# Designs tried in a protein design run: designed miniproteins, single chains, continued (5). Part 101

Each design is a single chain, and the fold is of that chain. pLDDT is the mean over its residues in the fold that is shown.

## One batch from the design tools (miniprotein)

Design m19502
Fold by ESMFold2-Fast:
Structure m19502 (fold): chain A 61 residues (1-61)
Amino acid sequence: SPLDRLVEQARSTVRRLVELGVPRETIRAAIDDLTALIGKYDPERAAQVRAELEAEADRLL
């Protein structure tokens, strides 16, 4: 679905920012923007994806 593609793009984007050594604050802003977009279509899915991406970023930073 379009939503599943958006979620996968969000995961890939955050992973790439971490790999590039982008500052933590910038990564958090990107997570906020990407999950806000997902939340326009599915707020419950957005909350799940946000928790997932924040946990992954914190583990890798």
Scores: mean pLDDT 83

Design m19503
Fold by ESMFold2-Fast:
Structure m19503 (fold): chain A 76 residues (1-76)
Amino acid sequence: MKAEEEKREIDLKIALIVLEDLIKDKGLNEPEKQRLEDLIVSRVSKALGIDPATVRKELKKIKEEAKKLKIEIEIR
């Protein structure tokens, strides 16, 4: 994997993990969560020059990976 692609993937993972944590903390309802997710996908797509459908796939993979590994952003 090229260094630039690797950095992009890491930045994307960090941004999405932080965002998931913020969404959980805010106690948003399902429609608000969906709307925020759509906004995120749109903004990330524009910032990284990636198709929205691809960003959604990556977001889904990151969510599944984080859930499988039981990674916590904040340790208590």
Scores: mean pLDDT 63

Design m19504
Fold by ESMFold2-Fast:
Structure m19504 (fold): chain A 89 residues (1-89)
Amino acid sequence: TFRDYYDTGVRYIRNGDYWTGIRWFTMGIDMDPNYGRTYRNMGRVFHRMGMYDTGIHYYDYGIDIDPNDIRTHTNRGRVFRDMGRYDDG
């Protein structure tokens, strides 16, 4: 089921196997493309890997699906912070 792909993806991500987790999330998206939380988790994983533009892309898609998901908006903002943090000395 979609839930099994999603839960398996989350497990791999928690264990640090980001690419395997992404593969399971991708299969989950194929079954249920409208579950915004999958895209939020994809964004978070790519952010953790330093792939900021890809992370933002997935967060933007998650926001398009669920615009009321405050966590996705907050996590997206954190990517921009990490990309453009100016330490004013």
Scores: mean pLDDT 82

Design m19505
Fold by ESMFold2-Fast:
Structure m19505 (fold): chain A 67 residues (1-67)
Amino acid sequence: SMVEVVIEVEAVAPTPEEARRRARETADRVAASIEAAGGRVLAREETVEPDGDLYRAVVRLTALLPA
C-alpha cells in the first residue's frame, strides 16, 4: 500500500531568481530520494513571493510513498 504525502521545500534569497534556483535544487534532490525509496511524485507546484527585504520560494511536492 502507499500513502500520499505533501512535502514543501522552501528557500529564501535576496532575489526571486536565486530563491527559485535554491528551492528547485533541493526539491529535485527530494524527488530523487522519493523515487529511490519506491515512491512516485504526482504533482509539483512552485511559488515565489516577497518576504520583507527578501524573497521566499516554495516548491510543493505531492507524492506517494510505500507504507
Scores: mean pLDDT 90

Design m19506
Fold by ESMFold2-Fast:
Structure m19506 (fold): chain A 86 residues (1-86)
Amino acid sequence: DEAIKKIQEIEEEMKKRYEELKAAEPDDAKRAPEARKLIVEGIAKSFLILGYEEEEVRELLDSEPGLSEESKELILEAFRKLKAEK
């Protein structure tokens, strides 16, 4: 499945970017906002690779227990931005 391979490539890229972020800012509290943005970006990219539309992403996020409304909105905003940039 080509989509799964692309998602794994995104995960590897995000891991590398996170390690670079840790090297630049070793304080977890100071790093947290940038780490959150990186995680949100990775999730949004994965939804794009899977070919989801915004409504489908919203439904999936709404079905996920434990996600805050703030986290859902951040993921949706990142998804919209990435989709527009293609």
Scores: mean pLDDT 78

Design m19507
Fold by ESMFold2-Fast:
Structure m19507 (fold): chain A 88 residues (1-88)
Amino acid sequence: MAELQALHAEFRQKLIEIAKLEDIDEAVKKADEVVREYIARLRQLRAEHADDPVMVAGLDAEIAALEEWLNLPEEEKKEALKELQKQL
């Protein structure tokens, strides 16, 4: 689906920009905001495709993974963003 691909591309681009921030505390805050926004959009897409069990299962798995990241301790989030910075 073109809309899902566009959402993935937008999320990835925002995450890359956040990873370039010099202030790691600000990077974590902005990453949390972007992840929450992305989860909300995925939940909307899930509701629109409720009759497609394969798409629903895929979206549920992705939402669960994103929610796990939001529940990580702040120090673990900082380490994850620092690792992403090394890959850029």
Scores: mean pLDDT 81

Design m19508
Fold by ESMFold2-Fast:
Structure m19508 (fold): chain A 89 residues (1-89)
Amino acid sequence: SEEKKRIEEVRKKLLEAQKKADERGYTDLPPQLRAALEMLAEIEGKDIDTVLEELKKHAKNDNQLLAQAVLRLSKLIGDKEIPKAFLLL
């Protein structure tokens, strides 16, 4: 279906973003969070460290940090399938 194709396309982009974050040395962060931070950094024209510090101001743990990152990414892209693609990582 078209929905499944879009989810798979987003998932492939997230996996590529994970690899880029790993290459930058962010291997101590959860894989889903690494993907979200890299995509946010690319979209907003910022460094991962800058995005991470902004999100940390409103998050107390990694789960909250991931939730904030996914919400921010979904809002910027306008794609409702982003949360589903993260679930498949």
Scores: mean pLDDT 77

Design m19509
Fold by ESMFold2-Fast:
Structure m19509 (fold): chain A 96 residues (1-96)
Amino acid sequence: MKKASKREAAVKFTALMIEAVGLLYEPDADLVAEAERLERLADALLANEKVDLEGLYGELLEAMLQLAPEDPALVEEVAEVLREMARKLREEAERR
């Protein structure tokens, strides 16, 4: 079984955060849909559940679940950041 590295997880997480931040500046972006995707990922991470997520979301989930037994604090920190970004996306959606 190929073990995910913390570096691989960090790169995927950073790319996902950059995309989410970019949507805050897009006037026609579906911010609620993005918030729901981030919340679903965070919930799956905290539940230690493999759910079928597409693209970067699924890749990050797989990498983080492989790291969870060795670094549960990292999983909790990532989930909290995802939830905070989802909150910011929802707040921006309410302003539109």
Scores: mean pLDDT 80

Design m19510
Fold by ESMFold2-Fast:
Structure m19510 (fold): chain A 99 residues (1-99)
Amino acid sequence: VDELIEKLEELVSQLRKAVEAGDYDRALQLGEEILDVVSEIVKKMLEKGGFTKEQLERLVRILREAAEILSKLPDPRMQALAKELETQARSFERLLAEQ
């Protein structure tokens, strides 16, 4: 699971660089890859019985950063991805509150 969280951090770093470079097609692709990795993380959570508080805090931070980057772009597809990432971040925040 830590390897998937590290992969998310790398994808968000790449997303920031793509946006800075004006490569919005790459930014859209990276946003979709971020959602795919989040789905893998959720699947592993269901298989292994949960996350540490530190892992949940990292996930919330990473997903909110990605959502913020995407939400500032004028593309409706990127805004939709940002909203979905924010929804996932809220789900992890609820799990964190139960710890």
Scores: mean pLDDT 82

Design m19511
Fold by ESMFold2-Fast:
Structure m19511 (fold): chain A 81 residues (1-81)
Amino acid sequence: MSIEELLEEIRKKIEEKMPEVSEENIELFLESIRETAERLLAAGVPQQRAAEVLLEYVDALVNKASQAEIQALQQRLAALL
């Protein structure tokens, strides 16, 4: 999965699960995901693994996981960088 394909999958998940979110906020979120994906790839993380971890993070956000669970996922992402 390319970064472009990853961002399209994430956009679809947000639009389907959180239709109340504005297009502007979706764009801001997708930019943060793009930056994180590019940093993971630059750090030598395989593209497939980067996509997997970022989709896991988005699924947690969309399913309204606890702040502690979201922070744990952010910490896992930071550990890969």
Scores: mean pLDDT 78

Design m19512
Fold by ESMFold2-Fast:
Structure m19512 (fold): chain A 81 residues (1-81)
Amino acid sequence: IEEGLKEIEELAKSNKPEDVQRLDRKALELSQEAFARGDAETLRRIAEVLEKAASKLTDPNQAEALRRLAKEVRIRAEEIE
């Protein structure tokens, strides 16, 4: 999980389309792993990374996709308390 968090944090610094797609994919995979482990704190950190990345994107479709994923990840965190 720590390696996954580092990877998405680095990807979130980029606005390249390929990096945004990889961020979306890696964040989804990491959120599924964190949810399976009952790790609400990691889920909240993933959502924060996605929200920060979305705020820096100029493409509204990519920004909205990351915001939707962040909302889903936050809901998962609330489900496991």
Scores: mean pLDDT 79

Design m19513
Fold by ESMFold2-Fast:
Structure m19513 (fold): chain A 110 residues (1-110)
Amino acid sequence: MKEKEIEELVKKLFSDKSFLDSLSPEDQAILTPELAKEILRLIVLEQQSVPEVANRLDVPSRLVSKLVKAAAKELTGKEFKTTAEAVLALHEHFKTPISPSLLEQLLNSL
């Protein structure tokens, strides 16, 4: 169920020209719908941090941050200045558990 919600979220983001136009040409070349789905799955369902996902998928952490902020904005209608706030918003929306260590890391990044 949550994977299907992530897939639909990715479809909405890639249908939004303003989001795609906000990406650099280099980031647009890297970010496919399949990659975006995997990034959000790792953040939301696997409780990975942005640096862990960036390292695991060999993508720039700035790209993961932009996607996470865009996804949180699409779900909440609110713009997020920090990546940590966006990650917390995603976990709250999807009702996914957050490990104590990840929660501490996110709160210390606010």
Scores: mean pLDDT 80

Design m19514
Fold by ESMFold2-Fast:
Structure m19514 (fold): chain A 100 residues (1-100)
Amino acid sequence: AVPSIEEQVLALMEEKRAPQAFIDEVRALMARATPEERVAIAEVVLAILLSPPGATSVGLPVYDAEGKKVTLVLDLAGRSLAEAVAAYLALLREAGVRPG
């Protein structure tokens, strides 16, 4: 069977040695999320895991209104994972950009 997006994200978190509290938060968010929200959670989690330790912002690949692939910078400073995902979804909606 093809692993679900949730299983793929979990495997990467374990590979990157993410803290258990972070893994638990991702699992909790995924369990209550719509399919579209699960994709957004996965993209934010991947950006965090691929960023340097202690990064206060992450870059996410998105498509702008012209269809060009650009980097959306998401501020993580003082935010929980849930707040970061909510901010990302708000930026996608307000800027008219699409996930990359």
Scores: mean pLDDT 76

Design m19515
Fold by ESMFold2-Fast:
Structure m19515 (fold): chain A 66 residues (1-66)
Amino acid sequence: PVVRVTGVTDPEALERLLTRLHLEGLITGARRTEDPSEYLVTARDEAAARRVVAELRAAGYEAEIV
């Protein structure tokens, strides 16, 4: 499953969060799109994708499973 993240104003803060999620085994990868405020994050499974969306929203980002 892929999670779309939008509204990224601090890429370093997002990358730290994504590193933590990767170390927790929730995500397998992430990439920035051609829009510098948008990232696509690959979650391990659907339950992990739902948790990733919740964590990103709690941090102030807009996130959805695509």
Scores: mean pLDDT 85

Design m19516
Fold by ESMFold2-Fast:
Structure m19516 (fold): chain A 80 residues (1-80)
Amino acid sequence: YVLHGELGKLVYEVLGKEEASLGDIWFAISEYLFDQGRVDAAKRTVDVSGTPIGKVLGMDSLALDDTEPLLEAIRRHTTP
């Protein structure tokens, strides 16, 4: 996948790649959100409000066990 916009910037900053697999993108997002201290492991949620990722997703919170909103956002910001 070729990465665009804020998602492309995030993945490039974490992995140094302009093209990435879906797994690489998920890893980069996870690392970024864990570093920001926004992960609630007990609730399996992430607060993305006010972040570039939240803006890309159009969401204030993510469920770690429901990946479909994140995968849909990734598909919108990548080229196969």
Scores: mean pLDDT 64

Design m19517
Fold by ESMFold2-Fast:
Order: structure tokens, then C-alpha cells, then sequence
Structure m19517 (fold): chain A 68 residues (1-68)
């Protein structure tokens, strides 16, 4: 499901496979509900001053939490 794909992206990102994590995210963005959740998570990470891999980790964790 969508949550399992987000958890896989988070695992890949933590293992240094950033490109694979981004490929999973781009596919998931084809779903408008997931896209909106990711955009909200991006804005929250920006507000917290996060950048790079730390921002991506936070975005994925927030998206997973919102979909549970």
C-alpha cells in the first residue's frame, strides 16, 4: 500500500539511496491525496529550518504519520 511505499522510501533514504527514495515519491505524487500530504509535510519541514536529507526524512515521517 501507500504507507509501505513511504516506509520503503524512508529506509532507502536512511541507507543513502536518495535517488531511489525520490523515484518512489514521484510515483506516489500521482495520487492527489498523497501529493497534498507531501506538500504539507514539505512546508512544515521548511518552517522548522530543515534542509537536504534531514528535510526528506522529516517529510516522509510526517506523511506516514498523517496516513495512519
Amino acid sequence: GIIEQLETALKELKEGNVEKALEILEKLKENPTVKNILEEAIEQAKKEGLDGDEALIKILELAIKKLK
Scores: mean pLDDT 83

Design m19518
Fold by ESMFold2-Fast:
Structure m19518 (fold): chain A 59 residues (1-59)
Amino acid sequence: PVIQVETVTITLDKKEDLEKWVNAMVQASDLIESAPASELPDVIAKVKEELKKTMKELQ
């Protein structure tokens, strides 16, 4: 299947914020890896939404 991943750029001035962002990405990766193939698009959508929220929180 064709899937397009949105590129996200973020500049973090604080180590604390960087760690939070990295932790969020690790959690996202784990959710995607553990998802069944049939649910993968929904899981990716959820992960994308959560990462957007985290990004907005850090900006």
Scores: mean pLDDT 70

Design m19519
Fold by ESMFold2-Fast:
Structure m19519 (fold): chain A 69 residues (1-69)
Amino acid sequence: SESAAQAARAGALRAGADEALAEEVAKTAHDSNPDGAAAIAAGAGDASHLRGEEARRTIREGVKRALAL
């Protein structure tokens, strides 16, 4: 959802992600439930020190861990 994308983007930026990484996190959240936005933002936080494909892979793994409650 759009709300999930906005929350994920804001969380990524707060975690120190650059604009490009925040955009990728927002895209990942676009079709996710609002409850998933925090998990996606957490994944972006783990990836804030990475770039490109490595960052995207780290985001995906971080989201999986966060959602595995």
Scores: mean pLDDT 61

Design m19520
Fold by ESMFold2-Fast:
Structure m19520 (fold): chain A 68 residues (1-68)
Amino acid sequence: MEETRKLIEEYLEKGKKDGLPYVGAALYLARQVGDEEMEQKALEVLGITPEQLDAMVAGGRAGARALA
């Protein structure tokens, strides 16, 4: 968890310079480890709300089920 948290912070810093894909990776990792603080920080950098993220994730899950 400590190591993953450091990786999330590194991706957030890279995202500010190298663009949104790094911020997306940081958000994904934060959700995988249940780090609400890092998830919130990534959402702020992306400029989206938790409700917008939940809608996107729900759409992704529906798409994955349709492909199965």
Scores: mean pLDDT 67

Design m19521
Fold by ESMFold2-Fast:
Structure m19521 (fold): chain A 96 residues (1-96)
Amino acid sequence: SSDELKKLLSQLEELVGQISKQLDDKDKKELDQELEAVKETLQRFLETGSIEDKTQALLELIMLGGHLYVLQKQGKVSEDLYNQTISIIKQIAKLI
C-alpha cells in the first residue's frame, strides 16, 4: 500500500541520514543526492503507476544499495547500519 511505502521511505531517510553523518562532505552529498532521486522517482511512480517510473525506481534503489555496499567495504558504514538499510531497500523494491 502507499502508506506502507511512505513508512519504509521514512525509515530509509532516517537510516541514510545516520550514515551520512559519519561521511565526508563528498560521500555525504553523493549519498543524499541518490536518496533524493529515489524519493522523487517513487513519488512519481505513486502518481503515475507507470512501468517506466517503476523500472527507474528499481534501478535507483540498486544504485543506492551498491554505493552503500562500497561505503561499508571501505569501513565508512557499520555492518549493522548497512544491513538495516539494505533490508528497507529490499522491502521497498518488493512493494513496487
Scores: mean pLDDT 89

Design m19522
Fold by ESMFold2-Fast:
Order: sequence, then structure tokens, then C-alpha cells
Structure m19522 (fold): chain A 79 residues (1-79)
Amino acid sequence: SEEERLKKIKEYEEEIGKLGEEFREAIEKKDYEKAVETLERIRKIIEEMKEIETDPESRKQLDEMIKYIDEKIEEIKKK
């Protein structure tokens, strides 16, 4: 249902928020392995959001976020 879909999207957004906090803490501690791990988890959640997202513009924004995360992972892996 639409209500279940919107609830799931909100749950994903909340999980991404928590992982974003973990990512910031990992970077501050120079724990680059943990930082990559958290970004990979965020990426997976965004892919799941994209599967249930029905708005084409929102789907495009999710694709752009995935690309940005992939670029950040590669940047951190070089450290």
C-alpha cells in the first residue's frame, strides 16, 4: 500500500541519518575502514529506497546520491 511504502521510506531515511552520524565519527577517529563500511551500508539502503520510489525525479536524486557515495568510498580507500 502507499501508506506502507511511505512508512518504509521514512524508516530508510532515519537509518541513513544514524549511519551518517557513524560515518562522521569514523572519519574523526581516522577509522577509514569503518567509514567505508558505513558508506557501503548507506549505499545499500539507497538502492532499496530506489526500488520502492515511484517518483522519477526522486529516483534520479537517489541515483546521484549513489554516484556521490561511490566517489567518496574510492577517495577514502586511497587513504
Scores: mean pLDDT 86

Design m19523
Fold by ESMFold2-Fast:
Structure m19523 (fold): chain A 86 residues (1-86)
Amino acid sequence: SMNEKIVEELEKVLVLALNLHEDRGLPLAEALRQATERILSRIEDEEVKRKVEEAVEKLLELARQGASLEEIVAAGKKIMDEIEKE
């Protein structure tokens, strides 16, 4: 389903952001921005892309407010669970 595709792409953003933060030492907000740009550039479905952008903007706002890695991961999981229930 489209919701499954949105969750899959969000999971890719979070995994890439974690790798950039942990392996490359990027600040969490910068890692999340770079991961978002890379994943969104590969999404062909405009509706999936827009829904992923909306979800990621919530995570970016938390990161800008100084949320921890654990808080960002928890928020991402909650957003993905909510999308799967639709």
Scores: mean pLDDT 83

Design m19524
Fold by ESMFold2-Fast:
Structure m19524 (fold): chain A 75 residues (1-75)
Amino acid sequence: MSLEELLAALDAQTAGWIARVKDPALQAAIRALGEGAKEVIRLLYAGKEEEARELEAELLAKHEAALRAAIAEVA
């Protein structure tokens, strides 16, 4: 699979997840995670494995914090 095909497949998957979520804050978090995942893939294809790993860790941390904040606002 080419980089273009991988990014297109990830976009389609992200759009599908967003379409099933009613909460705008959660939709925004899923969209941000999807865009970040695309950047990780781009870095991997550029041979920047260390930068890709660091970005992946940052995205997981940001996603966790955003999801926790969204849950706190609903509680």
Scores: mean pLDDT 75

Design m19525
Fold by ESMFold2-Fast:
Structure m19525 (fold): chain A 78 residues (1-78)
Amino acid sequence: SLEEQAREHLERARKHLEEAKKYFDSGDVEKAIEHAREALRHAAEAISLADQDPSMKELGEEARRLYREAVELIEKLK
């Protein structure tokens, strides 16, 4: 379903953002950027899917939070 696809993308965004933060903390800038970019991609997909159904408003808001965190992390790594 649309909701299952949105939730899958949200979960992938969370996991990639967590990995990006771990690599950032360990000084592995290249892997931190790669995982942050994957988090952005999955968060963007979750936002796109969630915006199609008002019942997914909270999921969309969470995806937007993850998107912003990934952007901020990438900007710190430039």
Scores: mean pLDDT 89

Design m19526
Fold by ESMFold2-Fast:
Structure m19526 (fold): chain A 120 residues (1-120)
Amino acid sequence: SVATLKKEFGDYLKQIKDDLEKLYKRYVAVIPYDPRKHGVPLEVAVALFLYGEYLVDVKGIKNPKLSTVIKGLVDLGFNKKDAKYAVFLLLSPVGSKERVSLDDFKAAVKEVAKKFGVTL
């Protein structure tokens, strides 16, 4: 159910509290640009990344369908248009090398966590 998904994702966010610098290194390898410069809210891009990490680390799903990822973000409470665009930007890497800072990444993770009742 959507309630179970939200609870499991929230529990995952609690588990990563001490791993944010390690996750940041993986984030900038996957998203080597600032998504805000391409019309995507940072919180949505970070949520997309963290949901992908959750699917791999918790659910054992390596290659989810794009429709499944978009649906998962919507079920987690993110805007469908933003989720769809974030997924499409991930598939179409932009030429910009302007990446998100560690501090901005940490702030965005905290904002994502708040949506699930988690304080980081």
Scores: mean pLDDT 84

Design m19527
Fold by ESMFold2-Fast:
Structure m19527 (fold): chain A 86 residues (1-86)
Amino acid sequence: MTPEEWLERARAAGVTPEQLEKLREMVKKIQELDNKAAELEKSDIPEDVKTEEYRKLAEEYGDILHEIAQILAEARGRTLQPPRPL
């Protein structure tokens, strides 16, 4: 799934324009972290250095994913209702 497709799904899920803008910033950060991780993966630097850099990236990645999950949970809570029992 492309970042643009994911953002469109978030919009469809009922996030506000303000939340959507924040999600766009987070997606850009994730893409930058993914690029850094890919460069680390193919680099010939010592594994100890790689491990430390991966830990830093993983921490930032986790924080961003957590914030995204919170925004999406709030959007679903406001816009998605379970079907009424028949």
Scores: mean pLDDT 72

Design m19528
Fold by ESMFold2-Fast:
Structure m19528 (fold): chain A 92 residues (1-92)
Amino acid sequence: SSHADTLRFVSDQILRSDPDTARRIRDGFLEIVDKGVTPEEAKALKATMEAVEKLVLEGKLEEARKLAEESSKLIREGRYEEAIKLAEEYLK
């Protein structure tokens, strides 16, 4: 799915954006993720986006970048459960 590459790109844009712009970028991605994906892929994409946003809000930009990179790779490989677990570690 191209959604993994879109997640990577969107996360990079969020990392360099003001909060209002980041919110609009996130909402646009969530509109795409809710269309034409499996429930497992959608859950992994949403969990990753939430974890990346949380890290950015906390000023942990390098951790957010690494999470987006690793999760996008896992999602591209169909390893959705592992991507979800990785994101959930940051959402605790």
Scores: mean pLDDT 79

Design m19529
Fold by ESMFold2-Fast:
Structure m19529 (fold): chain A 84 residues (1-84)
Amino acid sequence: SEREKREARAAVTASNNMADYGRAQGAADAEHAHLPEAQERRKSMLEALKWAARQAELVSKIDPEGAKEALEKLRAAAEELEAL
């Protein structure tokens, strides 16, 4: 349905935005990644990225290309955060 396609596009957009936010937060914390506050933000962000990946997977049958691209972007963001 048009509603399902709209919801799928919204989920993909939200997932891409979460990946961008996670990457930006990681970059901002990079020089201070060893500090407890930065470590707590990193852990929270990794959980947010996992949740966003789950949302993208749920719409993969409706928007397979958008979901695939969002999942790759979320994975890259998570790997960058885990490397800090």
Scores: mean pLDDT 86

Design m19530
Fold by ESMFold2-Fast:
Structure m19530 (fold): chain A 93 residues (1-93)
Amino acid sequence: MSVAELAERAREILEEAREKASPESKPLLEKARKEVYAAMLASKSLDEAGQAAAEVLTKYIKEAVEKGLLDAAKKLLEAARRIGELIAEAKAE
C-alpha cells in the first residue's frame, strides 16, 4: 500500500465517522478528515504518515473533549483505532 492509498483509506474512515456523527459533531469531524488527509499526503513514508495522522487525530480528540462534543470524541477515537490498524497492516507488508 502506498502513502496515497493509505491517506485515501484514512479519509474514507473519517468520512464514515462524520456521516454517522451527531449534527453538532459533523463540522469538527470534517475538519479532522481534511487535515488528516492533507498531513498524510504530505508524508514521505508510512511511518511519517502514521505519525502525522496520530498528531492530527490527538489534536481533534482533545478539542472535541474540551468542547463537550462527546460523540465527536468517540467517533475520532474509533477512527484512530481503525487507521492505526490499517497503518500496522501496511507496514507488515
Scores: mean pLDDT 86

Design m19531
Fold by ESMFold2-Fast:
Structure m19531 (fold): chain A 73 residues (1-73)
Amino acid sequence: ALKPETEEQIKEALEELKKMAEKGEKTDSTNVSAEEVLKQLVEGAEKVVAEYEKGGPVTEEQLEQAKKILELA
C-alpha cells in the first residue's frame, strides 16, 4: 500500500510548506522552493484521493488536506 509513504510525504511537505509560507509571506522575494513543494504535495494529494476513491485506508482528514492542496494548485 502507498498510504504510509504518501502520508509521510504529505506530512513532511506540509511542514516545509508551512515554513515556506511564513517565510514567503514575510520575505515575499521569491517562492521557487514553495512551488516545488506544492508540486510534491499535488502528487501526494492525487495519490491520497485515488486511494480514498478505491476505498483504501485514507482518513477524512488526509482527504481534506489533499483537496486543499489541489485547490492551491
Scores: mean pLDDT 64

Design m19532
Fold by ESMFold2-Fast:
Structure m19532 (fold): chain A 116 residues (1-116)
Amino acid sequence: SMEEIRERIVELYLRALEISKGAALSEEQQEIVRKAGLEITNLLKEAGLELSEEERDLLTLLLTTLALGVQSGDEELVEETIEALRELLRHIGASPELIERILDIVNKMIEELKNL
């Protein structure tokens, strides 16, 4: 359900904040996350999938959690957050092919963050 997906995403984000103790994302890291979020939202829109405000907020939270996980070197958190993203995208009605295209954007974001 959307409620279970929301609870899982929030739990992952709170865990990311705890692991990252006082290490906020830099302005450059925030820009990388924003760009990825825009690319994903535009790709979903082109597929006829308009995100609700809540779904947009959850996507932002997932991408922020991924960035914090990459910064902290927490591979388990990164893997669990990617799975939560897959669950959100499946719930929204994204096809398997569209999910893989979105994950290509996410993997590019992760690579850009690692190269900072």
Scores: mean pLDDT 89

Design m19533
Fold by ESMFold2-Fast:
Structure m19533 (fold): chain A 64 residues (1-64)
Amino acid sequence: SNLEKLRQALEEAVREALKERGEEYDPNESPFLRIARLRLEADPSITPEQREKILEMVKKLEEE
């Protein structure tokens, strides 16, 4: 499906971004959580406290 192909493309993009940053690829981390973390880290208008709260909410939704 188009959604599955998009998911695979996003997963590959996240892997490349992590390699460029020298960060370890964690296969147990959801693709959505990874991309959310990277995007929040890239946005200077989001405070570290706000970023942590958003990531906690995303993690809870993924685990639910």
Scores: mean pLDDT 69

Design m19534
Fold by ESMFold2-Fast:
Structure m19534 (fold): chain A 87 residues (1-87)
Amino acid sequence: MEEELVKKALELLKEYQELLEKMLEIEGKKGRVEYDEELLEKEIRDNPEEALAELEKMQPTMEAARKKIAENELKEAELEVIKEDVP
């Protein structure tokens, strides 16, 4: 059970990192979100239930990020359509 919670928390953390990296690219910021990966992994292993709960609390923020990424992708697609003169 504890091992499954750790795995789930680590998978969510990885997904959130990917979303944050895309958000930074959209905002014109270069580079990755820097964090102490070893420290975060240790915290997840030491208290997987609390870590998972904290990551789940971030879901609304991550959904907002996904929506913003999708809106930016749509705007980029619209700009490409204008360039291609597609009716």
Scores: mean pLDDT 68

Design m19535
Fold by ESMFold2-Fast:
Structure m19535 (fold): chain A 72 residues (1-72)
Amino acid sequence: SIDSLVAEIQVATDDSMSTSKDPEKVKELGDKAIEALRAGDAEKVREYADKIYEVSGNGRLRDLLLGAADRV
């Protein structure tokens, strides 16, 4: 379900924040990605996935978001 996917994204975002030099930016982008996902805006989810990777270097979170975008 989308709720299970959102929960997984939230956990991955928290993990990414703990290793990032800019945890507030990672949190902001993660929240925006979840909002875009709930709105069915696959293009915005992909945009935020790329921005999260630029800030955090976390390929797992990026790939999770890209996979989520393909499901909307």
Scores: mean pLDDT 83

